Designed miniproteins, single chains, continued (2). Designs and how they scored, part 3

Each design is a single chain, and the fold is of that chain. pLDDT is the mean over its residues in the fold that is shown.

## One batch from the design tools (miniprotein)

Design m4074
Fold by ESMFold2-Fast:
Structure m4074 (fold): chain A 62 residues (1-62)
Amino acid sequence: SVFEKAAEEMLKQTKDKEVAEKTIKIAEEALKAGVPEEVVLKGLIDTVKLTGGDPKPVEEAA
């Protein structure tokens, strides 16, 4: 899925793997709760930016 590809790219780009894993888990729970996928994907991209990673691969996966 689009989310799975974005999450994989987030893990590659985020130096703090614990932050990345926790963010992905929260995102998966948000999707199950009915939060729109585009909002969740933006959260992944913003987290990569905040942690000093390259958001471009995550944006391209979305």
Scores: mean pLDDT 81

Design m4075
Fold by ESMFold2-Fast:
Structure m4075 (fold): chain A 79 residues (1-79)
Amino acid sequence: STSLYVSEPKKLEKGEKLTVTVDAPSGATSVSSVLLRENDDGTLEPVAQKTVAVTSSKVTITLTAPESGTYQIVSVVTS
């Protein structure tokens, strides 16, 4: 099974980090996260990604903004 987490949009400057903590249910094996940047037309584009193995009930993912903009992290928990 999979579950989805979406962070609140946040303004970041170049080199700033966005950190999210995702609750991993029992049996979860990995969390895959994508950093999305909002374009001027309101569409979201992927600019960074990270996948981590689940070793605890709370998984912290940090991604770095490549340029100034408004960002969200979308995370998928896989069991």
Scores: mean pLDDT 83

Design m4076
Fold by ESMFold2-Fast:
Structure m4076 (fold): chain A 85 residues (1-85)
Amino acid sequence: NEELKEKAERLLKLAEQHIEEAEKLIKENGPKEDILSQVEAAEYHVKAARELAEQTSEEQRKELEPKLEELEKRVEELRKKAEEM
């Protein structure tokens, strides 16, 4: 379903924006609460994108997989960094 793929791609783009903001806040020694808020938003969008990807065709899912894996890993790393602050 092309619509589901487009929705997943949009959610991944939103997640990436939240990840980038969290990374910026960490670099600038911003407040832990703000960093965690960005990480939580990224986690939500990545999870939603993963669920949509599971509903797409095998070929569409394979196209989404590299970005899903990349952002899932980045979010996990950011969560660990934020919790250690």
Scores: mean pLDDT 87

Design m4077
Fold by ESMFold2-Fast:
Structure m4077 (fold): chain A 87 residues (1-87)
Amino acid sequence: SVEELIKLAEEYRKKADEYEKQARSLRTQADNAIAAGADPETVRILREQAGAYEAKARHYRKVADSLEEQAKKLIEEITKKINELLK
């Protein structure tokens, strides 16, 4: 149903936002580590973890976009059928 597609898209969007928040936190931690004179390897690990969360966020956003497009197409199809019934 359209409602299920919209709800699922919202859940994937929320997960993408959570992963982006985690990525930003890790990027900030990496910047703070540099400022504190931390080992370059520590900074690298934080950046790699941030990159992993950024990749997850991108994937979840793509799924949400796909689900929203499916919902839009289904709404258009339902609207067309209703208009045909009103003729």
Scores: mean pLDDT 89

Design m4078
Fold by ESMFold2-Fast:
Structure m4078 (fold): chain A 65 residues (1-65)
Amino acid sequence: DPALEEARRLLEAGRFEEAARVLGRLPSSNTEALWLYDMARHGPPRNPPPELVELARRVAAQLAA
């Protein structure tokens, strides 16, 4: 999904408001979009699923900067 890839890129760049806007246009049934949206709004989860561990680490680094 191009929107999910764009949102991941925006999160890695620390552009959380833009990532949330992209993700907010996706249906609530999209589980990955819900995870990414929560990350954009509330920061990286303590227990991310394996496929999001690297992204969560990068988002945490952006918040620490």
Scores: mean pLDDT 77

Design m4079
Fold by ESMFold2-Fast:
Structure m4079 (fold): chain A 64 residues (1-64)
Amino acid sequence: ELDKLVAEAAARIAEFNGKTEAAQKIRDALKQGNVEEALKIARENLTPSELKAAERAAQVALDT
């Protein structure tokens, strides 16, 4: 569940930063139920700071 929320947050951050192709690929993997692939795409396309932001956003979502 947490990994799925991280991938969803990563897609939003990628889109916000103009990485629209990366965001689309992450969302497509999530729609297919492939959370592992979504996280792999996120790690390949996002900076370490963007990944930490996604992890933080996922944690906040999990706590609500």
Scores: mean pLDDT 83

Design m4080
Fold by ESMFold2-Fast:
Structure m4080 (fold): chain A 73 residues (1-73)
Amino acid sequence: SKADILAQFAALGKQIDAMRKGDLSADRLAALAAQLAALIAQAKAAGVPPSEYLDVEVELGVLELELAVKKVT
């Protein structure tokens, strides 16, 4: 259901927040990015608007930028 998809986005957001507060890992971040991509595909199929998960996408994007900056320094 849409409610189940939204609950999964909330759970993923908590995992992203935990990583931001702990050790930032390329492997863990790649796993979270794959989970988010799969969940977005499910959300699109279920008619969930992007506004319902934009916060999770932004949070992951910020972590990806932080990791990218760390790699070039």
Scores: mean pLDDT 80

Design m4081
Fold by ESMFold2-Fast:
Structure m4081 (fold): chain A 55 residues (1-55)
Amino acid sequence: GLRDRAEAAVELMKRDPVVLRVAARELNVPESVLRDLLAAGRDEEIIELILAAQR
């Protein structure tokens, strides 16, 4: 489902800084915002951003 794909994307962002950078560009948000959310353990907020972008 859409949520499963979003969760997988967040896990890839944690493993690969290049994936994080690309995802920030695709979501049209600053890379620093995604990095701060990951550092704070706010993975759910990133999932919601991905789901909103998918409409």
Scores: mean pLDDT 83

Design m4082
Fold by ESMFold2-Fast:
Order: structure tokens, then sequence, then C-alpha cells
Structure m4082 (fold): chain A 89 residues (1-89)
């Protein structure tokens, strides 16, 4: 099933984006803000959108909430997650 394969590949891409964002969180605080402004926003939107596509709006909102909690000390990532959740309203 082409759809199942596409969904699996999308999940892999989301996992890679998440890993990149987690790597960024390990940088010195001064550098984290700039990296998270770019990667965090992109990752949050991609993750929330894919969650909505695969599991529905409720799962996407929960994914956004968990992402915001995970990186609460990184404002850019938190705002991106909140904005993505707001788009689902």
Amino acid sequence: DARARAEAEDARLVAELRARMEEASKLPAAEQEEVFRELGAEMARAGVRLAELLFGREAAVEAARRLAEMWADNPAAVEAAREAAAELA
C-alpha cells in the first residue's frame, strides 16, 4: 500500500526533525535561541501537521502540548508548538 509506505516515511522524517531539534537543545544557551527559532518552528509545524493527518486533530493538539512541555525553556520552540496548536482551532 503506497499510502502506508508514505505514512511510514513521513514518520521517519518527523523523527529526524525531532532528533535535529534535540541536538540543538544541547547547544550553549546563547546559540539555542537562534537555532530553535528556525528548527523548532519547522519541526513543531511538521510534527503537528503529520499527527493531525495520521491520528486526527485531538492527537495533533496533544503532540503540540507535549512538544511545548518538552522544550519549555526554549521560547522559539514553545511558541511554534502553541501556534501550530492554535491553527487547529
Scores: mean pLDDT 69

Design m4083
Fold by ESMFold2-Fast:
Structure m4083 (fold): chain A 64 residues (1-64)
Amino acid sequence: DALENALLMAEQAAQEAIRKGEEDVTTEITVSLPGGGPTAKITVKVKKLSEGEYEVEISIELMP
C-alpha cells in the first residue's frame, strides 16, 4: 500500500528528528513509492511537550 509506505517513511523521519534532539521543528521530505508509482511529499512537524514527550504532526501528499 503506497499510503502505508509513505506513513512508515514519515514515522521514521519523525523518530530521526527526535533522536537529533530537535524541538519545535518542521521538515519536508520527498520519497519514492514502490512499484514505480508517484512520489510522496511528507511534511513532519515535531514539537517537544516535556522531557521524553513529543507531539508529531505528519502530512502526506502524493504527487505524480
Scores: mean pLDDT 72

Design m4084
Fold by ESMFold2-Fast:
Structure m4084 (fold): chain A 100 residues (1-100)
Amino acid sequence: KKEEIKKLVEKFKLGLDSLIDYYKERNPELAEELRKIFEESKQKIDEAIENGNYDEVIKILKETLQKLIELFRKAGDDETAENLQKSLEELIKEFEKIKK
């Protein structure tokens, strides 16, 4: 259960790093906003993991993905927003499996 949540966190961090790298040259302002959201979420996630609060980790992941969806929609990138929505749906499914 804890290992599954840690893997979800790793996948999330890799995905967000890839988005930041993709937008660094294409849309530097959006990349900077993504970086700020990532740094804030990383700190909160790391703190929740240290405290053994895995429910809080999932909550932070969901809230962060929702913020990213809103950010990309405001930027007019509906395709990326839709892809992030699918990622949120997958995160919810994985979380339901962890509730054994």
Scores: mean pLDDT 78

Design m4085
Fold by ESMFold2-Fast:
Structure m4085 (fold): chain A 108 residues (1-108)
Amino acid sequence: SLGEKLLEALKKGDTDAVMKYTEALAEKIRADPSLVEQGARTVRALTEETKNSEDAQSSLAGYKAALLLYDAVAPHIEDPKLRRQLAIDVTSAGISAIGKVLESEGLG
């Protein structure tokens, strides 16, 4: 699946493939709201991978992917608690990724 390819690309640090698969999956979710549960699971997996990555650029790519997919799934999430939890997870991943980038630039 696109979600599996996206996560594999992120684990390998293939940031170009991450963006390609993210855009393709986001477009699919916008066209077919029945994919919202799969999309939400992929957002959660991306936020976990982003936080667990020691590489600043891979972490940043994971955050960007999670944010783009969150924007595609959020309008179709009926449960407001799940929508809020995904927003928190994406924000947490963003803080982690930006922190790693700042550390890599010596701005700790």
Scores: mean pLDDT 86

Design m4086
Fold by ESMFold2-Fast:
Structure m4086 (fold): chain A 92 residues (1-92)
Amino acid sequence: AELEEQRRRNVAGLREKALALARGEISVPEPTEAIERIIAAARELAEALARAEALRAEGEARGDAALLAEAEALRARAEADFLRTVGEATAA
């Protein structure tokens, strides 16, 4: 339980730093290929999360359970894709 919570916290922290890099809030001088891949994946995640949030807001406003389910599925897939890319980049 604790190890899984620590993993979730570490992943969330990495995600937040990657998104800050993608937004230009922090910079890395001469990023490695691995860091460049993580930044690109963070941009894709940010775009997908924005789309998921728009669908969620519309689903809530309309009381549409199907839109809420679609928003959650999009969010979950985007997060899984980001974590896969981070895992691949950090394994090299």
Scores: mean pLDDT 75

Design m4087
Fold by ESMFold2-Fast:
Structure m4087 (fold): chain A 120 residues (1-120)
Amino acid sequence: SIEELKKEAIKEFKKAVQKLTDVLQEAYDRTGNEEIKKLLEELNKVYKEFLEKIDSAKTPQEILNILDEFEKKVSEIYQKALEVLKDDPELRARLEEAYQEFKKSVEKMKNKLKEEIDKL
């Protein structure tokens, strides 16, 4: 059902986004870098918009489109964060790990959504 697809998307991304948020929060706490704080605030805003759009979605295709937009926005935040953290290899490595988990969540949900669309 569409409701189960929404629940799976929310569950899948809650953990992945939390890991990204935790790394950016730790980076801000250690460095006081205001650019990291802005990226953390942007990630939280993008995630909130994602949750609101998922709640309003009525078809698997709409969920897939929302997920594509969410992935693009998170990717942009990730690239900016890597540039800001260029002099901190430990935080960069942890950010890269968290982002790879996010990408795995994206792939898993896109594959599931494509299966459901193909059945229609």
Scores: mean pLDDT 88

Design m4088
Fold by ESMFold2-Fast:
Structure m4088 (fold): chain A 92 residues (1-92)
Amino acid sequence: PRKQLVEKQILAIDLLYDALKAGETDEETLRKVAEQVKKILESDEPLKLPAPPFELITRVAEKSVALIKASETHPVIKETLDYIEEVYKKNI
């Protein structure tokens, strides 16, 4: 189960980062991305993916740093990152 939680978190971070990188930082677009993130994290359905490669895990760390910085100016990003972290901490 831990492996699949990490995979879901990687996908969640990727969705947020892709929106940020595309410049889609308006509240409406970020809310739609946040809904997708919540659906991924709330789903009890296992991902049909193999273990993420090391490079993907490293890239998630880099993306997380960028998103944390963006959360200072985008409240929706902060709310979504806080939710991702809560899900992670609850399962530690």
Scores: mean pLDDT 70

Design m4089
Fold by ESMFold2-Fast:
Structure m4089 (fold): chain A 93 residues (1-93)
Amino acid sequence: SMELRKAVEEARKDAPVVNDYGIPVEHQKNIEKAVNDLIKDENNLKAQQELIYYLSLLPSKEARDVYFDKLRAAGVSQSLIDEIRSLVEEGIK
């Protein structure tokens, strides 16, 4: 019905826009900024904290692994990646 179609379209306007990995677009932007900042300087504590926070909001391990793989490919130390992963897992409840 036309009324049902309008109700669905209105609900979609208020729903968070997600990417192909099920990540809200607003969170994706903040994660990608933190990832890029960390690739430039792995000792950037603000980037580390922001990445931990936003990755903890992601719905799946697979979505998080995409960003960990990007950090590894860019040459960020494995020890830092493992520490960030551990802190993200502690933040997920």
Scores: mean pLDDT 73

Design m4090
Fold by ESMFold2-Fast:
Structure m4090 (fold): chain A 85 residues (1-85)
Amino acid sequence: DEAALEARLAELRALGVADEAQVAAVRRAFATRGPRAAVARLLALAAGVSVGAVYAMEAATRAGDDEAVAAYAERVRAAAERLAA
């Protein structure tokens, strides 16, 4: 959903967790590689992790690697707590 993506980008920018270049990178990913690539980059920005880490988590989920999925979930939770502080 393009409207939901734009609303989330505006929110991250307002919170100071994303600059113009990072927002432009998410929009470029949507335009050139589609919504999945844009969502992966958005999640990486929100969680304070690399895009590669998001794709690795997706691959681990599909492979049934519950330990890797749990470790990623904990990192996202920790990053969210830091942003909320």
Scores: mean pLDDT 66

Design m4091
Fold by ESMFold2-Fast:
Structure m4091 (fold): chain A 88 residues (1-88)
Amino acid sequence: MVISEEEFKEFEELFEKILEAYHNKDEESFRKYTLELVELLKKYFPELNELADRVEELIENKEPIEKILEEVLRAVREFMRHYAAQRA
């Protein structure tokens, strides 16, 4: 599936919201936006489903937001890598 520039922008905006929630220690918003990001990840790159599922599991287990953010950053990195490869 080819990701449009508008869809990529939506992903970037969602990631910014996650970082804002993290900075403000707003755990509810952090979890909400992270789940939305995970859904976009699964939608665009099914090969990243295991990584997305890992993030969801950390949220379900109510792990600290610091630990969840580490896996989110890993997922974002892989998404960016796949997006760049798809555009090549």
Scores: mean pLDDT 80

Design m4092
Fold by ESMFold2-Fast:
Structure m4092 (fold): chain A 113 residues (1-113)
Amino acid sequence: LLSLVQQFVDLVKQVASHLPPDLSSRLNNAADDFLTAVQNGDRAGAVAALRRMQGELLTALLRSQGEVREALGRLIGELNDLISALRNNADEATINEEIQEAIDAAEQVLSAL
């Protein structure tokens, strides 16, 4: 789990590096908070961090067009699925699958940039 979360956080930070400084800073903070919450077994904190991440990505999406907009939309959708899995106390296998889908979506954002 932690290795997938670290990979996801690193990809989100790469996406953030292509965004305006204020948005980049907030997205990086949300990503760090997500990693910390997972390390501490804090599901509520993880959900809160993912929701902040979605808000920052939605701001980026509204300023984007074409393939970048589509890829950001997919990433936001995968984060919603991960939030739902965490809120519903899904098992580790389900959470690992949702994180992998979020990783794949984040890689698509980077490919579209």
Scores: mean pLDDT 88

Design m4093
Fold by ESMFold2-Fast:
Structure m4093 (fold): chain A 91 residues (1-91)
Amino acid sequence: KILEAALKAAEQVVEENKENLSPEAYKAALAVSKALATMIALGADRDTLLSALDTVLTHLKGKLSPEDLEKIREVALKSMEAAIKAKEEVE
């Protein structure tokens, strides 16, 4: 129940920002946002989530442009906040 709510909220944020993302950035943002939503459902705190996001973005630096990485960070942070709110509404 919590996982489903968090994933749905995260996916909605990514879809709302889809037109602002390249195809590669969209795919990465969706994957990162779903991973963060899963961590939120499992009880990860904000510091853990931010650390995980930084680790993923560091790994992607060799594969995506700096502009795409910044857009992915922005979308992932928005999806993270939406997933946290969705979890709070179910609890």
Scores: mean pLDDT 84

Design m4094
Fold by ESMFold2-Fast:
Formats: structure tokens, sequence, C-alpha cells
Structure m4094 (fold): chain A 95 residues (1-95)
């Protein structure tokens, strides 16, 4: 049993950041479907996620960075925000 290499962890982080950026673009395309109150909440959550992505990319640019710690911190920070976004979008679809 081999643990993931630093290179494999870095590749996983980069892929996750790319998927997050694509998800942000998709959510933005749905903003016209939302109420003004839902739009404000979604835009605030998207701004927080974009800041986390920016910070993660900045830190990952350092070759001496602990990519495993960066990946774990990223998942911990983005996970709850992603859940809140999904909840708002599901409520909008149900209405």
Amino acid sequence: MRELSDEEVREALERLLELTERSIAHVRSRLPELSPEQKARVEALLAQIEEIVREARERAADPSADYRELLEEYLKRVGPLGTQLRQILMEAKAA
C-alpha cells in the first residue's frame, strides 16, 4: 500500500480547483433563475469560494508547499459553502 506522492496530490488539487472554477461558472449562468434574495446569498457564497480558490492557487505555486495540507484545508473550507449553494439552487428549482 503506497500513499499518494506529492506530485499526485498536487495534480488532485489542481484538478479540484479547475472543477470548482467550472462549477462557479455554471452557478453564475443560473443566477437569472433566482429571486433577488437568493441571488445575493449565492453571489456572497461564490465570492468566498473564489477567494479560497485564489489563495489555494497562490500557495500551490510554491514548490515547497505541503500539497496534502493544502488539499485538506481546501476541502474543509469549500465543502460547507458548496453544500449551501446546492441547497439554495434546489429551493429555487422546487419553487
Scores: mean pLDDT 81

Design m4095
Fold by ESMFold2-Fast:
Structure m4095 (fold): chain A 85 residues (1-85)
Amino acid sequence: SAQVAVEQQVNDLASRGFKLARKAKEAVRQGDYEKAREYLKEMKKVRDEIKRLSEQLDAQGQATADKLVEILERKIKEVEELIEE
């Protein structure tokens, strides 16, 4: 029960992070670098929260969370490169 709840939170956070990445890229496309930086900060908070929650999961759950963090880290890098900061 508690394990399933944490796994759901990790999945929800990952989905939020991926949506933030799309919003950040759109903000860059519109020349709104200030808004893009705000979304980037939120993406980093989401990443850090997934990492914290993963500590409560078993080995398999941690491995899944680690994969989601890897994907989110790549998207963070893409957004940072687009912002040139």
Scores: mean pLDDT 87

Design m4096
Fold by ESMFold2-Fast:
Structure m4096 (fold): chain A 80 residues (1-80)
Amino acid sequence: SALRRARATLEQLARETKDPADKAAARVGAAAIEAHLRNEALTEQQKIVSAIDLLEAGISASKDPAVREALRRQREYLEA
């Protein structure tokens, strides 16, 4: 699913990035998507909407332009 791909991308970004703040932001984003994936009370559509909101928050919190761009691409992928 789109959410699993977004989580995997953020987990990879967290492993590969050198900036501790951006690493933390990517890890928090991945964990938040994971929590939404396991929330059986939400429909798949509601999980996607919540994940988009979390990615938007991550974009606002990130200092690295490359990390912001990666998060924007994941948001756009989920919006498609």
Scores: mean pLDDT 72

Design m4097
Fold by ESMFold2-Fast:
Structure m4097 (fold): chain A 100 residues (1-100)
Amino acid sequence: SVLDEIKKTIDQILEIAKTVLSNKDYQNVKKTFDEMMETLDTLSDANRKEVLSELKKALDTIEEYYNDSSLSNEEKALNLLLTITMLNGFLVTIQRKEKA
């Protein structure tokens, strides 16, 4: 299902987050994704597919930075946090579209 693919993609992002983030930042990211999953449960399959597409792009961006040996752990952490912030902003946009 679309929701299962979303959960799988989030789990992949969280695995990377656990390696580069402080425990406090990791717990905040995990909470953000838990809240995102609650929102996703209220959405249509069409809007869930749009979120999945954006999640996959976010994972690709995070993996690109994570695998870049020229970047510090601090730079990788900052990129990850910014990517998640942008993703959460996208979800707010989709949630508004669902209600329209």
Scores: mean pLDDT 88

Design m4098
Fold by ESMFold2-Fast:
Structure m4098 (fold): chain A 86 residues (1-86)
Amino acid sequence: VTVTISVSREQLSPDMVQVRNVATSSVSQPIKVRIEFAAGELAIDLGQTSPTTATSVSVLHGRQPVPVTSTAYAADGTLLATRTSS
C-alpha cells in the first residue's frame, strides 16, 4: 500500500498564507491529515481516497506558518505518510 502526501504553500498577502495538502492512495481508504505549524495544529478528515480519487484540503492562515508538517493517518490511526514544507 502506497500513500503519498504533498504540501505546498502560497503567500496571498503579508498576513495570509494558503497551505494546500494533497493525499493519494494506491488502495481505496479513508484518510485523516494532521497539519502542524509553529502556531499550532489542525486535524482534518479528508474522507475516502483511492487510486482514482485524490483528496485535498486548503487552509488559509492569518500569519505565515513555517515550517508546515502534514501527516496522513489511516482510519485505525496508523501513520501512512509525512511531509514537511518550508
Scores: mean pLDDT 70

Design m4099
Fold by ESMFold2-Fast:
Structure m4099 (fold): chain A 79 residues (1-79)
Amino acid sequence: MWQQYYNLGLQYYNQGNYDLSAQYFLQSARLYLQQGDFSQATYSVLLAGQSAYRGGNEELLKQARELSDQITLLGQQQG
């Protein structure tokens, strides 16, 4: 399921639909985070941020930054 959102994110990114791309990458990142896959969550949120930036969507970019901070915090071993 989460891999399907990642693939949709890539598909829409390649089509130049950066808003949908960012939304699907954010959904993928949240699902990977829920599964404890911090590496895949990190890659998905980075792509969400890049898509939001290219689309000029400040709200999606903010969501990607906030999720990235959350992934980093939860993935830290030492605090």
Scores: mean pLDDT 82

Design m4100
Fold by ESMFold2-Fast:
Structure m4100 (fold): chain A 68 residues (1-68)
Amino acid sequence: SALREELLAAARAGDAARVRALLERMRGHPDQEAWAKEALLIAQEEGHDEVAAIIEEWLRREHASRLP
């Protein structure tokens, strides 16, 4: 998916603004959580702490929306 490829590339580059925009664009996609987790792993491996924090916060927000 183009969205997945762009998100992973943005995470690898440490581009926080682009990561935020791509996370909003992928909202509602069935693979959104899996793609976000892949991007988080890349951000952590590259040491991009701001990008990792952005993705973790987005995942918490999405996860909370699915809890009873």
Scores: mean pLDDT 83

Design m4101
Fold by ESMFold2-Fast:
Structure m4101 (fold): chain A 90 residues (1-90)
Amino acid sequence: FWEEFEKEYEEAKKGLDEVMKSLTPEQQKRFEEIKKELEERFGERAATLVLYYLIKGDLGGARAVLHFFGAYLSDEELEKLRKEIEEILK
């Protein structure tokens, strides 16, 4: 249960670090702003996992993470975040 999520969190951190290193400073700033907003609402672990799944285009995975942490984002908010991340990674 927690052990599986710790492993996923570690993989998500590595994936985000790789993405961040490939981005321009402007793209990094936008990404950090989104991450900070999610961290303030849901905490670092949930924010990191949600962002990782959204980068992968996995809305179901993002929803599962939010449900697991007892957090809620509407379908509209999740779709908006996915589009913002897709635009940043362009």
Scores: mean pLDDT 79

Design m4102
Fold by ESMFold2-Fast:
Structure m4102 (fold): chain A 104 residues (1-104)
Amino acid sequence: SPEALIEQEIANIEQALAEALELAKNITTERDLMIFKLTLVAIETQTILLVRRLVALGKIDEAKAVIDRTIAGLQEILAASTDPDLQAQIQKTIAQLQALKAEI
C-alpha cells in the first residue's frame, strides 16, 4: 500500500541517520569518510523526495514531521562530528530542510 511504502521510506531514513551517527564517532580512514559523505547525501536525497511525495498527497503534517525527525538526527550527527568541513556540510543540509519546511 502507499502507506506501507511511506513507512518503509521513513524507516530507511532513520536507519541511515543511525548509521551516519555511528560512522561520525568512528571515522579513522578515507574510506570511512567517503562512506559517511555518501550516507549524508542519501539522507538528504531520500528526505527531500519523501517530503515532496507527501506534499503532493496533501500530507503536509506528515511531511513536516519527516523534516523535523531528519533535522533532529542531523543535529545529533553534527554534535558527534569533529571534522569542520563535515560540520559545515551537515549545517547546510539542516538549513535546506528548514527552508523546505517553511515553504510547505
Scores: mean pLDDT 88

Design m4103
Fold by ESMFold2-Fast:
Structure m4103 (fold): chain A 91 residues (1-91)
Amino acid sequence: MSLSDLLFEAVMSGNREAARQAAEILEEKLKGKKVKKFTLSSDTPLSVFAEAARKIDKGELSDEELAFLLAVLYGMAGLTPKADEILKKYG
C-alpha cells in the first residue's frame, strides 16, 4: 500500500491504524531534516488532504507540509502526545 493510499484511508474512512502507519512513514522521511515553522489551520477541509495524498507519492510536498500532515495523522490515530511533540518541534 502506498503512502497516499494510507493517507486517503486515514482521512476518508477514519482508519486510526492507517493514520498511525502513514505518520510513521512521514516521521522517517522528516528524520534529520530541518523544517521551517508551518501555519496550522483548524478550518482546513478534507479536500486539502485528498490533494496532499496525490502530491505525496510524487514528492511534491514540502518538508513543512509533511510536518503538518504528520501532526494531523498522529492526532487522527489518537496519539495526542506524539502530535504535540511534532507541533513543538516544527510548529
Scores: mean pLDDT 70

Design m4104
Fold by ESMFold2-Fast:
Structure m4104 (fold): chain A 80 residues (1-80)
Amino acid sequence: SELADLLLKLLDIVIEAKNLDELITGVENVIKELKSLKSVPKEVIDLLEEALEKVKKAKNLDEAKKIVKETLEKIDKLLT
């Protein structure tokens, strides 16, 4: 599934990101790719866009990574 592949790619970005700018760029790119897909639930995109806004306001990289991880957990529950 292209959706599952992009969510796994986002998890890898969260693990590998060395700074906030890298994490922000990674999340933005995944959202852009998801929006290009016709079959992605709007709720998944909305959750990631809300997470991106929170990440941009995060005090440090660890807080930002936690936001994205918690959002991925919410998406997993939504899709199951």
Scores: mean pLDDT 88

Design m4105
Fold by ESMFold2-Fast:
Structure m4105 (fold): chain A 99 residues (1-99)
Amino acid sequence: VKDLKEVAKEILEEIRSLTEDEKVKEALEKLRELIDKEDPILLIATAFTMQRLEEAIKANDSQAVEIELALLEKQLSETTNEEAKKILEELIEYMREKA
């Protein structure tokens, strides 16, 4: 059985590889580097929310965009690492402008 932090690193890298938006890719890469400083379960959940948000924006699904943005804001509120908070705050602002 793999360590949870190693599983989180693999999941974030896989989601990054499936992402088309360069700002989302950069955020995922930076969060992956912070896995030792934040809850890995929270980072996994955040990465999936980021993926779903990108898909919702591509689909022009306004309801799905609002749901995923609300989840991302909740995940930001649960984030304790200051660098990770900054990454998420900047990404949320970017994604709102893109939506």
Scores: mean pLDDT 85

Design m4106
Fold by ESMFold2-Fast:
Structure m4106 (fold): chain A 76 residues (1-76)
Amino acid sequence: MKISEAELLLAMGLIVGGIYLSDAKKLPKETQEKIKKVVDEHLARMEEAAAAGDAETVQRILDELKKELDKIFEES
């Protein structure tokens, strides 16, 4: 079984999203819903890029996801 770089980056995105969603359980419901929406939207974009074999785009979206989530946690 050959795992592409794009597939590995998508898997990292799933792990990162899961960690932030777990930490979000301590936050108000409104913030939890915002975090979930951000995770879902970025993962959908990463899935599309990974299906195209575009590892650079997956990495860029993963970086965007982390920055946006960190910002939400700072503003909470």
Scores: mean pLDDT 82

Design m4107
Fold by ESMFold2-Fast:
Structure m4107 (fold): chain A 85 residues (1-85)
Amino acid sequence: DELEKNKKEGDELEAELAAELAAASTPQRAAGSHAYMQGYRDALAKYAGSSPGERYKNAVLAGVKAGREALAAAQAAADASRAAA
């Protein structure tokens, strides 16, 4: 079942990002979560004409990528702030 497979793969990617966010401080976690939701929504709009499974998979992939990039950027900014203090 393509939908079930795509959901399971998406759930695993979301769980991996959730673990990364849980290990982060509150400001970094907020940045990562916001970027995830934004990337997810943007991909849902972009792939509106696709099958539900494809749309979900692309939304999760875009969200996870955006979340990880934002988390890394927020962590780098926090490290720079600590070095400046």
Scores: mean pLDDT 77

